# Designed miniproteins, single chains, part 45

Each design is a single chain, and the fold is of that chain. pLDDT is the mean over its residues in the fold that is shown.

## One batch from the design tools (miniprotein)

Design m1547
Fold by ESMFold2-Fast:
Structure m1547 (fold): chain A 64 residues (1-64)
Amino acid sequence: MSQQASDQLLRMADVLEPVDPEASAELRQLAAQTPTLSDEQAQQRLDEASTRYSDLVLEALRRQ
């Protein structure tokens, strides 16, 4: 579970890289820390990141 959350954070970072490199870097750091957490903690971090960056990710996908 924690690895799956980490993988999703990395996908978000990849999408954001061309439009917001700073947000991309923050998501990559979060993804790197996620596998050391419990499944519940990893999911919580993914949910928080998704809430924070969802609009930005959607906008980045429209610009591709």
Scores: mean pLDDT 76

Design m1548
Fold by ESMFold2-Fast:
Structure m1548 (fold): chain A 67 residues (1-67)
Amino acid sequence: SEKTEELFEKIWEELSEEERERIEKRAEKVREEALKDPSLSEEQVEKLAEAEKARAALAEVVEKALK
């Protein structure tokens, strides 16, 4: 939804370049692993990578708030 996209953009802007790079590498790893599973559709692989990117971005922001 548009609201989730706006929230993601806001979270993403809170991250440093190094943190964004780590998150993108993590999401790409999830994508590569998902692509090895022939039972997953391209859409499902894409959603898994996007979900990991969003999860990792949120986790980084929360971790910063807790220090």
Scores: mean pLDDT 79

Design m1549
Fold by ESMFold2-Fast:
Structure m1549 (fold): chain A 85 residues (1-85)
Amino acid sequence: DEKELILRAIALALRAIGLALDVDRDPALAADAELRALIDEARRLAMQALKLVDQGKLDEARELLKRAERLLDEAEARIAAIRAR
């Protein structure tokens, strides 16, 4: 439903913001341009999904949220890999 998609989009956007703040505080993470790109794209997709929900395009919004979540999962895996080096 629309409310569930809005809450998911907000949660994913906040997750992306939190990761971006963590990256900015860690010089090793801040040096990884690919990591920043993953986080920025995930935030962009979450915000775009909110716009699609407002337009009644719920299926398109779901696909963008699924992609945003996948990118954030990739970003977290990349952070773990950098810290294991």
Scores: mean pLDDT 88

Design m1550
Fold by ESMFold2-Fast:
Structure m1550 (fold): chain A 95 residues (1-95)
Amino acid sequence: SEKGLEEAEKKLREELEKDLEKQKVSKEVIEKAEKEAKEYIEKLKEALKAGDLEKAREIARELVEKIEKLYEEGKNWEADIIFELTRDILNEILK
């Protein structure tokens, strides 16, 4: 049944999430993601200081597209790190 398939998918996703939580991410992946996040945060802060909301929104959209592309490529850890570090500034700009 459709309900049996949904339950199986949910259990498989929960198991994958637990495996990912236990997985040790390499220092290089973390450092790369942090560097990219910092670069975008700096660009966004400069645009906000200049009062250029249109430029800030453009940079924010580019960052969102980058995060989406990383998820599409299966680079979930890199995407999660960048998103977590940039979420507050993205929420401020994309309101």
Scores: mean pLDDT 77

Design m1551
Fold by ESMFold2-Fast:
Structure m1551 (fold): chain A 60 residues (1-60)
Amino acid sequence: ALPAEERAELLRQAILENDEELIRRLLSGPRSPALAAVVRELFSLLGTEELRALAREWLA
């Protein structure tokens, strides 16, 4: 498994590139404050309701 900081950076790139499968994988993996911060920052860029639903679990 990647360190939390590297996973957060990977999630940021996946969202910017619209890699929905990678976003789904990262949001279904281990939770961390670093990943939650990326989710909060880039929530509006998530292209599907499925991804937004996964992201909301991190923000609750």
Scores: mean pLDDT 79

Design m1552
Fold by ESMFold2-Fast:
Structure m1552 (fold): chain A 84 residues (1-84)
Amino acid sequence: SLLTHPGGGEVYDISSLSPEEQARLRALNDLLGRYNQGLQRLSADGQTLFLDDEASAIFGGRRTISVADLREELAKLLSTVKRA
């Protein structure tokens, strides 16, 4: 499976990850992409993203995630995979 990072356009092979890790990584990647495009629902301070029901289920019932946590978790998961 391939994933394109929205910040740099880098392509990663995520086939080594578990299905659960792949789902989480894709959800983080999609959230960051939408945030970068100004399409993501944000808190008043612009630092917290609101999760839809699908993303909320992937993140253990969380309704929000901070931009900082999003970037950190995405970077951590991407550090475990090879660039395509």
Scores: mean pLDDT 78

Design m1553
Fold by ESMFold2-Fast:
Structure m1553 (fold): chain A 95 residues (1-95)
Amino acid sequence: MVPVLTEEQKKRLEELEEKLKKENPEMYALVEETLEKVEELVRKEVEELAKEQGLSEEEAEELLERAIEQARYTIVEAAVNHPELFLKEYKKIKE
């Protein structure tokens, strides 16, 4: 299940992104590249689920939006709190 981010989680995401941009702009660039690839993968997964479950275009769009937001939160947290693990995963995703 893909929950909606809470207001507290959205605020935390904003704070983490701001910190990352200020303290490690190179890492932030890798986060943006990772998000681009993850958005592509999530879009394909949602399209497949919508086809299998007969979701409406509105339902599929809502699910996609929530999934992308959750992925962004997870990736940004990983880059800030576990940079070594993030870099290892980034290298695998690129290949």
Scores: mean pLDDT 79

Design m1554
Fold by ESMFold2-Fast:
Structure m1554 (fold): chain A 88 residues (1-88)
Amino acid sequence: SMEEEKKKEEGKKKMNEAAEEARKRAGEAVEEAKKAGLDGKKIEEFIEKMNEAIGKGYDIAETKGAEEGVKLLKEEVEKIIKELREAI
């Protein structure tokens, strides 16, 4: 069905938009951490966690739908950024 393909494409677009927002927030948090003098290894660990969260979001979006993938990504991003800010 063309409608099923369209919904799948719309889901991919929503997931891509959520991933781009996560990447933007990660960049802002990295700059804050650098200004605060946080250890480069901890910044690298943060970037790795953010990339893993984005990957998990896409995996959930593929298996359970884009709305669940976006929700998971947003929850993981908030947690990871909070942990970084608490380390500063």
Scores: mean pLDDT 86

Design m1555
Fold by ESMFold2-Fast:
Structure m1555 (fold): chain A 65 residues (1-65)
Amino acid sequence: MEAELLEGLIRMAASVYGAEIVDIRFEGKKVEVHIKHDSEKAFEELEKLIKKAGENFGFEVEVYK
């Protein structure tokens, strides 16, 4: 339930920032998110947002491009 909600939030955030989701992988309490964006500033803002959301749900979040 928490994982499904977090995935939905990640996908919504990426859509708002105009980023492409390449992959989202859940491994227990860890989630790895691979996203593409041509703006480093937008990527950094999206990364911070995703990490905060993950931490609030008890997940360790790693974001990469």
Scores: mean pLDDT 80

Design m1556
Fold by ESMFold2-Fast:
Structure m1556 (fold): chain A 100 residues (1-100)
Amino acid sequence: SEKQKLIEKVKKLFEEALEALKAGDYDRTIEIVNEAIKLIKDGYEKGILSEEEYRRLLSAATAILQIARDVKAGKISREEGIKLAEKVVENAKKFLDEIS
């Protein structure tokens, strides 16, 4: 379905963002997360995502974005940032599996 295709794309982008963060490529992480945010917003505007689904996915994406920015700025350690992002991505993937 259109929703399943959107879910799979968002899931892949979250996984790719985490991989980029682990590689120390914070600019790439930010780029990938912004792509996910655009897809999430488009999915909501097209009525593919409910308001609750949109809010939860946007919250996850913006959390990863903030983590990448904070690690890049030296506000949190690389190790702490990775641990936080892994938890966000794991929780987001579980949610995406529930709504797919």
Scores: mean pLDDT 90

Design m1557
Fold by ESMFold2-Fast:
Structure m1557 (fold): chain A 82 residues (1-82)
Amino acid sequence: GVLSDEQKKAIAEALGKDYNELSDEEILELAKEAVKRLNEYIDLVKQGASVEEQLKKLEEMKAEGFVKIAESLEEAIRMEES
């Protein structure tokens, strides 16, 4: 299905981008890149990557502009008791 304007706005906010300065197509393209980076992170976790390697991947995501997603994952790592 097609994403709603509210969903696109939420995606832009999650990516730390201004929805009003981006086209819907640009937001969807950024969302695809964010999903790609998230899948790369998930793959590292599945391969048994250390917490240090996971945090390095999240720092790379921040450098590429995916700050909010990376920060949320870093917080989850810090709060996880396992």
Scores: mean pLDDT 75

Design m1558
Fold by ESMFold2-Fast:
Structure m1558 (fold): chain A 85 residues (1-85)
Amino acid sequence: SKVEELREFGEKVIASLKDPKVQKIVKETTERIIKIVEAGGSESDIASVVTAGSIIAMAELSPEQTKEALKAMKEIADKAIELLK
């Protein structure tokens, strides 16, 4: 299923991250993206979730950690958008 493919992709991306705080934020954002894909939501719904995750990352993490979180969230969001086609 598209949801299973997205979950597996997200787990692989999260596993590549070194910092547990970064992993947590990316995981929480990924779970929200998965719910959007399950519901047949839009690219704009995914963008809104990534924006929210980015704000949390900027508030909770260092600049370097934020950069890693944003990169990971973008990779997962891009995969989710591909799967909505």
Scores: mean pLDDT 88

Design m1559
Fold by ESMFold2-Fast:
Structure m1559 (fold): chain A 90 residues (1-90)
Amino acid sequence: ELREQLYKRAAEEGYTEEDVDKKLEEIEPRLEEEIRETEKTDPRAARMARVVREAIEKGLKVEEVLERLRELGASDEELEALRRMLTSVA
């Protein structure tokens, strides 16, 4: 679902699914560093980013991602916005 949304967005910009996969491989080492930097200024956002990254890697369902984010202190409003974004392309 998250991966499908990334493919949809990439297609709108003229990229293929293979281009997305290649870009993800290129940025994956840098992504962990970016999350660590975010943790210094916004620890909550860093925790949520790690959950989303893990969900993409493990193929978690939207509801499972939202439940993990709720456990990390995400508000109902934030969860509803994320759910809408994750399901808007399906």
Scores: mean pLDDT 60

Design m1560
Fold by ESMFold2-Fast:
Structure m1560 (fold): chain A 76 residues (1-76)
Amino acid sequence: MGEELLRKGLEAAEAGDLEKAEELFTKAIDSGTASPLQVTSAAFYLLALAEDARLAGDEERAERLIELAKKLLKKS
């Protein structure tokens, strides 16, 4: 279940729904069933999205994505 929640969280982040992404990532972490590799991969993907957001001039979105990545990395 945790890996499925990570996948849905990444889909939400890609769609720009950062509130839903944060909720889904929190559920994935709390489930304890997401693999460390999946969690780490998701975090790096969020950092890539954050860089894209910053290059587009959306610093608020970039900061939110970095915060989500830090939460995931803390659990890896």
Scores: mean pLDDT 78

Design m1561
Fold by ESMFold2-Fast:
Structure m1561 (fold): chain A 64 residues (1-64)
Amino acid sequence: IQQIIASLPETVSFKLASQLFRQLFPQADEETLRELDRLLLAADPQFTGTISRATFEQILQQLS
């Protein structure tokens, strides 16, 4: 898991973040996926559709 995060670009798109989360947590329910979306939106106040790699790592820790 840590090696995958370390290999990510410094800027991670919402699509990539969602895809990776589903790959790491294939048993995640719909509510957990909705929480991921909320956290991604909260981490992107400028509406760029991206977050930093460090922010993505923090989100993974909150949802795991």
Scores: mean pLDDT 76

Design m1562
Fold by ESMFold2-Fast:
Structure m1562 (fold): chain A 63 residues (1-63)
Amino acid sequence: MEEKKEEARKKLREMTRLLARLGYSEDQVREVARQIAEKAGLSDEEIEELVNWALEEYRRLKA
């Protein structure tokens, strides 16, 4: 269970950092994060957790 979530977090970390550097919007990051979490086979609750986490990371990088 935790393994899938950690793999998804790693991918989200890398992708969120890349998208932030390339100037993508928060909405685009949200869509990418949702897709990564869905493909990882996570529950709806875990998907929302990962999307929110990725957006927090994005905002931190933009600050």
Scores: mean pLDDT 79

Design m1563
Fold by ESMFold2-Fast:
Structure m1563 (fold): chain A 87 residues (1-87)
Amino acid sequence: MVEEAEKLLKEIEALVAEGEALLAANPDAPAELKAALAQAKREVELAKKWLEEAKKKGDKELIERLLEGLKQTLADLKALLAQLKAA
């Protein structure tokens, strides 16, 4: 579970970096897509902090909730990148 959450975080971080590179190449991208990427970055930073706390405390319930949230963030970010590539 912890290993799965760490793997998801690394995958999400890679997609955030790809999104930032796409925005840097296309500064005229819609403001909504820029805002959505910024929100995803904030969610990743919070998830990292919560995962560290959950690992220290052995809080399996918090890790499970984080895992669910990370799966949703990954899906949302993949959809966002598809929109950025199409724009």
Scores: mean pLDDT 80

Design m1564
Fold by ESMFold2-Fast:
Structure m1564 (fold): chain A 80 residues (1-80)
Amino acid sequence: SAVAEAAGRAVARLAGGTERAPLEAAARAIATMTGASVEEAREALLRAGGGEEATREQLGRALLDVAPSDPARPAAVPPG
C-alpha cells in the first residue's frame, strides 16, 4: 500500500539506507518514530521477515505493526 511504502521509505532514510537497512539501525529508527522500545521494534522487523537487513517493504510493515492504532495519538511523545 502507499502508506506502507511511505513508512518504509521514512524508516530507511532515518536508518541511513534506501532500499534496505541493517536490522539494528532500522529498529532504532522505528523506536524513535513510534516511542516503542528498540526490542519491540526489532521483534516487529523479525515478524515482517527481516534478517540482518530488512527491505523497505519489511521496514514499512514493521513500522505499521508498532505504530498505535489511533492515528491522532503518536506513541513517540517526549515527556513534557
Scores: mean pLDDT 74

Design m1565
Fold by ESMFold2-Fast:
Formats: sequence, structure tokens, C-alpha cells
Structure m1565 (fold): chain A 84 residues (1-84)
Amino acid sequence: AEEVAREMAERLRELLRRHLEELQRLLSEELGRPVSREETEELIERAAERFREMLLKLAEEKGEEFAREKGEQAIADTEALLAA
């Protein structure tokens, strides 16, 4: 349970860091203001931690396989959004 949550959170963090400049641009557009690199990095860390906590709860409530499925889906959706 915890291992799956940590694995998936690390994968999300790595994905977001690879697309840091694109994410910074998207956040600036969404918030209607310039977003700094530091703020973007802080948001990435926060997102990864929240994702870990969400998946840990899902694994405890619905099982590890369900949490892995939801984690894979979320990562794929995020990658598609950033790679477009």
C-alpha cells in the first residue's frame, strides 16, 4: 500500500519536473499572473505529496490494485496534458 503510493508519487514528481517550464506556463495562464520557477517547484512537491496521500487512502479502502490503476490513469492523463 505505502510502497505503491510512494512509487506513483515519485513517478508524478519526475514527470512534472521534466515538464517544469510547460507547467509554469500553464499555471501562469490559469492563475492570470506570472508564476515563478520556485513557486512551480513548490506546487510540484505539494502535488506529489497529495497524490501519495490520496493513493495510500485508496489502497487502504479499496485495495492496492485499485490504487495502482487510479495512479496509472492519473499519470497517463497528466503526461498527455503536458506532452500536447
Scores: mean pLDDT 82

Design m1566
Fold by ESMFold2-Fast:
Structure m1566 (fold): chain A 63 residues (1-63)
Amino acid sequence: MLSPEERELAAELARERLPPELAEAVVQALDNGTLVRLLMSLPPETRERVAAIVREATRRARE
């Protein structure tokens, strides 16, 4: 789903912007390819925050 560069940047942004416990869950899910399952398990508000970080990482990686 994401390139290695997009995953690295998404992990960095997650660690900067999310609580440590959630950031590590997101990083693990990116590494395991289980991000969609993680997003579906999160409350809608938290899900949108994580999705926004992934979108931002993809945007930055393409610049």
Scores: mean pLDDT 80

Design m1567
Fold by ESMFold2-Fast:
Structure m1567 (fold): chain A 92 residues (1-92)
Amino acid sequence: MNAAQRAALDADIDEAMGLMMDSVLRRHPPDRSNPDDQLTTGRLYLRAGRFHERAGRRDEALRYYRRAIDAFEAAGDRAAAEEARRRLERLE
């Protein structure tokens, strides 16, 4: 395998990882009536935001970090919401 083939494989893996995260988030929409579900959803959005940030997709990272903040606030986890907010501010 040459360097170009390896780079193409890495790009395919990054895309598959993004699609997997989007699939999980779609299956677990935010439910404000359950703090544990909101905490789990917030963690998934935070992971998706970090993935897009590392991939250089700033706008998508911002979108997911905002969703993570909303989910953590709904869960009552102020510390997790504050961490997500700091990550968002670093990108803005």
Scores: mean pLDDT 73

Design m1568
Fold by ESMFold2-Fast:
Structure m1568 (fold): chain A 106 residues (1-106)
Amino acid sequence: LSAAETDKILEAADLTALGLVLLQASKYAEAISTLKQAIALANSVNPVSSILAAALNNLGIAYLKAGKTADAIAELNKAIAIAKQVSDAAILAKANANLAAAKAAA
C-alpha cells in the first residue's frame, strides 16, 4: 500500500471504532454518518476487506437501533458477503447474529 492508502485504511478503522462508540452512546444518526464515511474510505482502497465488512456490520447495527430495519438487513447482507470473501469468521459470526436480530424485528 502507498502511504496515502495506509492513511485512508487507518482513518477508516478509526471511524469504524468511533461509529461503535457512538452506537454505545445511542447517538444513532451520528453513528450512521460516521460509518458511511468509514465505508467510503475503506471501499476506495479495497472493495473487499475486513475493515469494510466491520464498518458495514456496524452500520447495520446503527440502522437497526434507529428502527430502519430494511436498511439494516441490506447492510448486514453486504457485510456477510465480504466477510465470506475475506474468510473473516469473527465478523461473519457477528453479522449473521445481527441479521437474525434484524429479521426478527421486521
Scores: mean pLDDT 88

Design m1569
Fold by ESMFold2-Fast:
Structure m1569 (fold): chain A 61 residues (1-61)
Amino acid sequence: SLEEVLELIEKEGLRLYLAGEIGPMSAVDLAKVAAERLLEEGRISREEMEEALRVLEQKHG
């Protein structure tokens, strides 16, 4: 579901933060990096990624 994909993106973003992999970036840019890594790992589809990022971009402007 969209909610599950958003939770996966948030969890991956937190993992990247704790690993020190993220520099100064916006919440939307962090979500894009997290989503691309989840897509590369085969954990989400491209369509799920695009829908989740659209929702996050609308939320954050």
Scores: mean pLDDT 79

Design m1570
Fold by ESMFold2-Fast:
Structure m1570 (fold): chain A 84 residues (1-84)
Amino acid sequence: MEEKKKFLEKLASLKPYFEENREKMIEDLVSEGVSREVAEEIVKIVEEILEIAEKAAEGEIKPEEAYEKIKELQAEMKKLADEA
């Protein structure tokens, strides 16, 4: 449980940096051969992951529930990247 909570807190702390670097992440993915449409979709999934982590860090949802949702979103993101 402690490792999951620390992981979620670490992800939540990245949210401001992600918001500032959103466009850079899209361009980085496009430069790696991902289409802009797929890159934008991946970035939206990252936004959802960070939002879930923030809600867990604030106590709005249980760390276990947040971790499960994040793991599923990470799998979706990886699938999009692998198919692009």
Scores: mean pLDDT 79

Design m1571
Fold by ESMFold2-Fast:
Structure m1571 (fold): chain A 61 residues (1-61)
Amino acid sequence: GGGTDGGAAAEMGAAGDAAGAASAGYQKRLHGNPFGGLAAEAGARGDAEAAAVYGRLASQS
């Protein structure tokens, strides 16, 4: 669930989620999903927020 102050908690917890997002993005990249590739790249470099955004865009497509 979302909230006004959930951003910091999501960012702090994103270290674990970034690994999952990177793995998922890598798999989607094998299927030609550009947002999945961007999410994997962002997660690999430690940008959890960008990884989450691109992961959401990949799921929305």
Scores: mean pLDDT 61

Design m1572
Fold by ESMFold2-Fast:
Structure m1572 (fold): chain A 67 residues (1-67)
Amino acid sequence: MEERIEEASRTAELGARNLGWSEDEVELYGEMARKAAEKLFENPGSSSEERGLKAAEGVKEAIEKHK
């Protein structure tokens, strides 16, 4: 579980760095992805792999559209 949450955070940070975001923005983005993934894993409604991947992608897409 925690490893999947960390994966979501890492994916978000890599994406932010590739977009040229600042260090503070990368950290904030990763933190948001981690918290979103953590919430999804707290209430299991689907497979662990599916939740982890969707959490990382969903948070990345949502934040990218709003900021």
Scores: mean pLDDT 66

Design m1573
Fold by ESMFold2-Fast:
Structure m1573 (fold): chain A 70 residues (1-70)
Amino acid sequence: TESKVNQLFENIDLAITAANNGNLDEAQEHLDKAKAIFEELKNDESLSTETFVAAALNIIGAEEEIKLKE
């Protein structure tokens, strides 16, 4: 599932970047993609605990960044 893990963190980074640039629609689109990938990986139990925690915290960070830019 390395390809999915890479896509997960890439979409999180894109969401944060878009939010910081004021592109909230684009940020939400990338965040939604990241959440979908995270849900798939969570159900497969393929994630290490460290990767799972990092992904969860980064998703929360992106959600809060978008919320603050509303």
Scores: mean pLDDT 81

Design m1574
Fold by ESMFold2-Fast:
Structure m1574 (fold): chain A 67 residues (1-67)
Amino acid sequence: KRDSIIAQVVALLNSWAADPTSFYDVVTRMADILGVSKATVAQMIMQNSMLPSNKAMAEAMVDAVEK
């Protein structure tokens, strides 16, 4: 369900913000949840880095995959 996936991505973004050393674990988990490569996840994070909140970033990332 879309809302559940967004919540999981938000939790992972919050985890990475709290512990920068977790980046590779966070990217790996996001790739599994979204069904894309780790490189694609890293690119989506970079492309959406200007968005004002982790929720906005998560919504944009999920929308990019669901299309």
Scores: mean pLDDT 79

Design m1575
Fold by ESMFold2-Fast:
Structure m1575 (fold): chain A 70 residues (1-70)
Amino acid sequence: SAAEARAHLEAAIEALRAGDLERAQRHLVKAYLLTTDPAALAQIAAAGRALGEGDVEAAIRHLEEALRLL
């Protein structure tokens, strides 16, 4: 559901701010699987790519945009 996707996005952002990349990735994957909105999905995918590149700040910005779209 959108509420579950939102909760996982919020948890991923909190984990990133705490430096817990493992926890962030776990919540990000769950948010991606629970999200059906195409624009929000694109933002979550962009956050995953940013994390793969080590850009935590970009990842947080993309996850915050995904939250705005839900």
Scores: mean pLDDT 88

Design m1576
Fold by ESMFold2-Fast:
Structure m1576 (fold): chain A 68 residues (1-68)
Amino acid sequence: MKGKEIFKKYFGKLVNEDGKSGPGFPDLRGKAKENPEALREALRAHPLFKDLTDEEIDAIVEYLKELA
C-alpha cells in the first residue's frame, strides 16, 4: 500500500518525514497510535485531503503507527 507515498505527497511540507511535529501540526505518530480513528476523522474533514479515499487515509494512519 502507498501509505508512505501518500503521506509524503500531502504532509511532506507540513511535518517532518518521520511524522513528528512540523509547522502547524502536532506529533502525528503519537496521535495515530493513541487514537487512529480520531486522526482518520480529522484527515477526512480537511480540504487538503478531499480527494483521498477511506482506504488511502487508513494507509496513512497505518504508516504513522509503524513510525511510533
Scores: mean pLDDT 65

Design m1577
Fold by ESMFold2-Fast:
Structure m1577 (fold): chain A 80 residues (1-80)
Amino acid sequence: RPQEIAEYAKKFKDVVEEAYKEIRDYFENVLRMGKTIADLFARTVVARGLKRAIDEGITTPEGLKEAIREAFQELLERLS
């Protein structure tokens, strides 16, 4: 549910914002994607990480960072 993801993201806003920025910059500057596509992929990674964290019952900033990292790796594998 979008509302459940939004409430979870609000609790961990600093982790979410930092991860989004870092992942977006990677897609834009390392993978040479246009800004709009980089933003879309960064949002997708963060959303997948948030969903995984909620589904797994993760309640720590560190756990959320790992869930987002796994989602990022999975997306990179699908793009190659």
Scores: mean pLDDT 82

Design m1578
Fold by ESMFold2-Fast:
Structure m1578 (fold): chain A 80 residues (1-80)
Amino acid sequence: VEKLREELRRIAEGDFSALKNYARLLLELMGKTEEEEKALKEAEEAIKYMKENLEEVQKAAAEQLKNLDEQIKKFLENLK
């Protein structure tokens, strides 16, 4: 989770080299067992979308980072 947050932060800051790491981590999380071919096609489609919509990708990465941080904070606050 922390590595995904770090890569999302880099993407939001305009470091598109982080897109490769983010896609790689997503592929690893999707599992390397059954349906790797389906996961690969979905990842290729996602990368194509990201490439065509760089502004939307930066915006989405920033929102995901914000939502992730807020959700973790609320989870920690609600534990007590």
Scores: mean pLDDT 63

Design m1579
Fold by ESMFold2-Fast:
Formats: structure tokens, sequence, C-alpha cells
Structure m1579 (fold): chain A 73 residues (1-73)
């Protein structure tokens, strides 16, 4: 895979620290989905982050971070 499981877990822990309402496991799952599906949009990721408890503003910021991480490989 483009990113190791360890790298994904480190990124997920970082995102959870920025948005404590998002668990490490949920953040890890979203990063994996973004890596595996290059058609997944920032809008779709933001909607999932909002479903996990993030505000719309935080969700949009985290969605951009996740896309940048997933698309950098």
Amino acid sequence: PPLSDETIEIAARYLSQLAPEISVEDAKALIREAVEDPSLTEEQLAARLEALGASPEVARRLARDIVNIARSS
C-alpha cells in the first residue's frame, strides 16, 4: 500500500488530537478509505467527519488534511 499501517496510525492519532471528537480508529479508517479510493472527494470525507461529531469547519479542514496525506504518494 502507498502508506504503511504505522504511518496511517500516526496520522490518525495526530488528527484525533486536533479533533478529539474523532477517535483514532475512525480517523484511521477514513485515511485508509481515501488512500484506497482516489475518487473519494473532500466533500464526502467532510460529511463522514461531521457524522463522527466534527463541526462543519473542522470537518472541512480535516478532510483537506486527509486528502493531502492520501494523495501525496
Scores: mean pLDDT 80

Design m1580
Fold by ESMFold2-Fast:
Structure m1580 (fold): chain A 74 residues (1-74)
Amino acid sequence: SKNKLLAELLKELIRLDMTPLQTESDKEALREALEELEKNKIPVEEALEKWSAKLQTELGKELLVPLIEYLSSQ
């Protein structure tokens, strides 16, 4: 699925430090959110509510929002 593929690509970019995330906590929060979306395919609204509060930087929040929008546009 697109959810699984996109989540795996973003996890790889985080591991390679190629994403515009500034803190390790933001990287971890995004990694956890993507893993949850990949495994459970939870509703976009629930995913946003659950994980947005864990993001500490604006760049981390900005990356999560476009990802969720992309997944919801299918």
Scores: mean pLDDT 58

Design m1581
Fold by ESMFold2-Fast:
Structure m1581 (fold): chain A 78 residues (1-78)
Amino acid sequence: MGEVLEKMAERLPELVEREIAETDLSPETAERVRELGRRMAEVLRRMSGLSREEALRAWREFNEENRAEAEAIAKALE
């Protein structure tokens, strides 16, 4: 599992840029998506070195800390 999370973290920036390129996002919204993607890649890398229980806790904490930003991005896309 850890190797998969590490690989996902490495590929996430490319996927984010592809999504931005395929969507007519404002520069402000694009930058927010990049920032959230960067934070997600960081937590995925951290999780790759943790036990399953520790990884789930880290993922829960990430979602809690980034909930407001994810909601703001979702609203900007409507």
Scores: mean pLDDT 79

Design m1582
Fold by ESMFold2-Fast:
Structure m1582 (fold): chain A 64 residues (1-64)
Amino acid sequence: KVEELKERRERYNKRLDESIKAFVEQAKYLGLPDEVIEKNVEMAKKARDELNQRFDKEIAELEK
């Protein structure tokens, strides 16, 4: 069960990383200002951190 949660966390992180990378590449291609790109990336990273904290909490509860 703990291993399943760790695998799910890794999968979500991979998807988020791919999404952020795709957004940055697309935004650069479209000529969006660096300020806009940076703000959106920062928000996405915060969402990822919140997701990881949730998984960490669930894993910790199961390891008790």
Scores: mean pLDDT 80

Design m1583
Fold by ESMFold2-Fast:
Structure m1583 (fold): chain A 75 residues (1-75)
Amino acid sequence: MPRVGDKVLVITTSGGAVGGVIKDIVSENTIVVEATKASGALAGLKPGDLVEVKVHSWKVIGDTTLVVGEVIRVR
């Protein structure tokens, strides 16, 4: 399970990616990421934006948690 404080890179099924740090775990399949970088369809996100993500799958690669998921909302 991903943990609060973990570095994360979210790759969305709709296109685009957001990188940042996990700030909250809402449920077993929903996390809140504080964005530090974004690309593709998510390039409009600003550093410090809180992004709620539905997690489909995840894998730890080095010091980073790679998540495949969907953005539910920006807080």
Scores: mean pLDDT 81

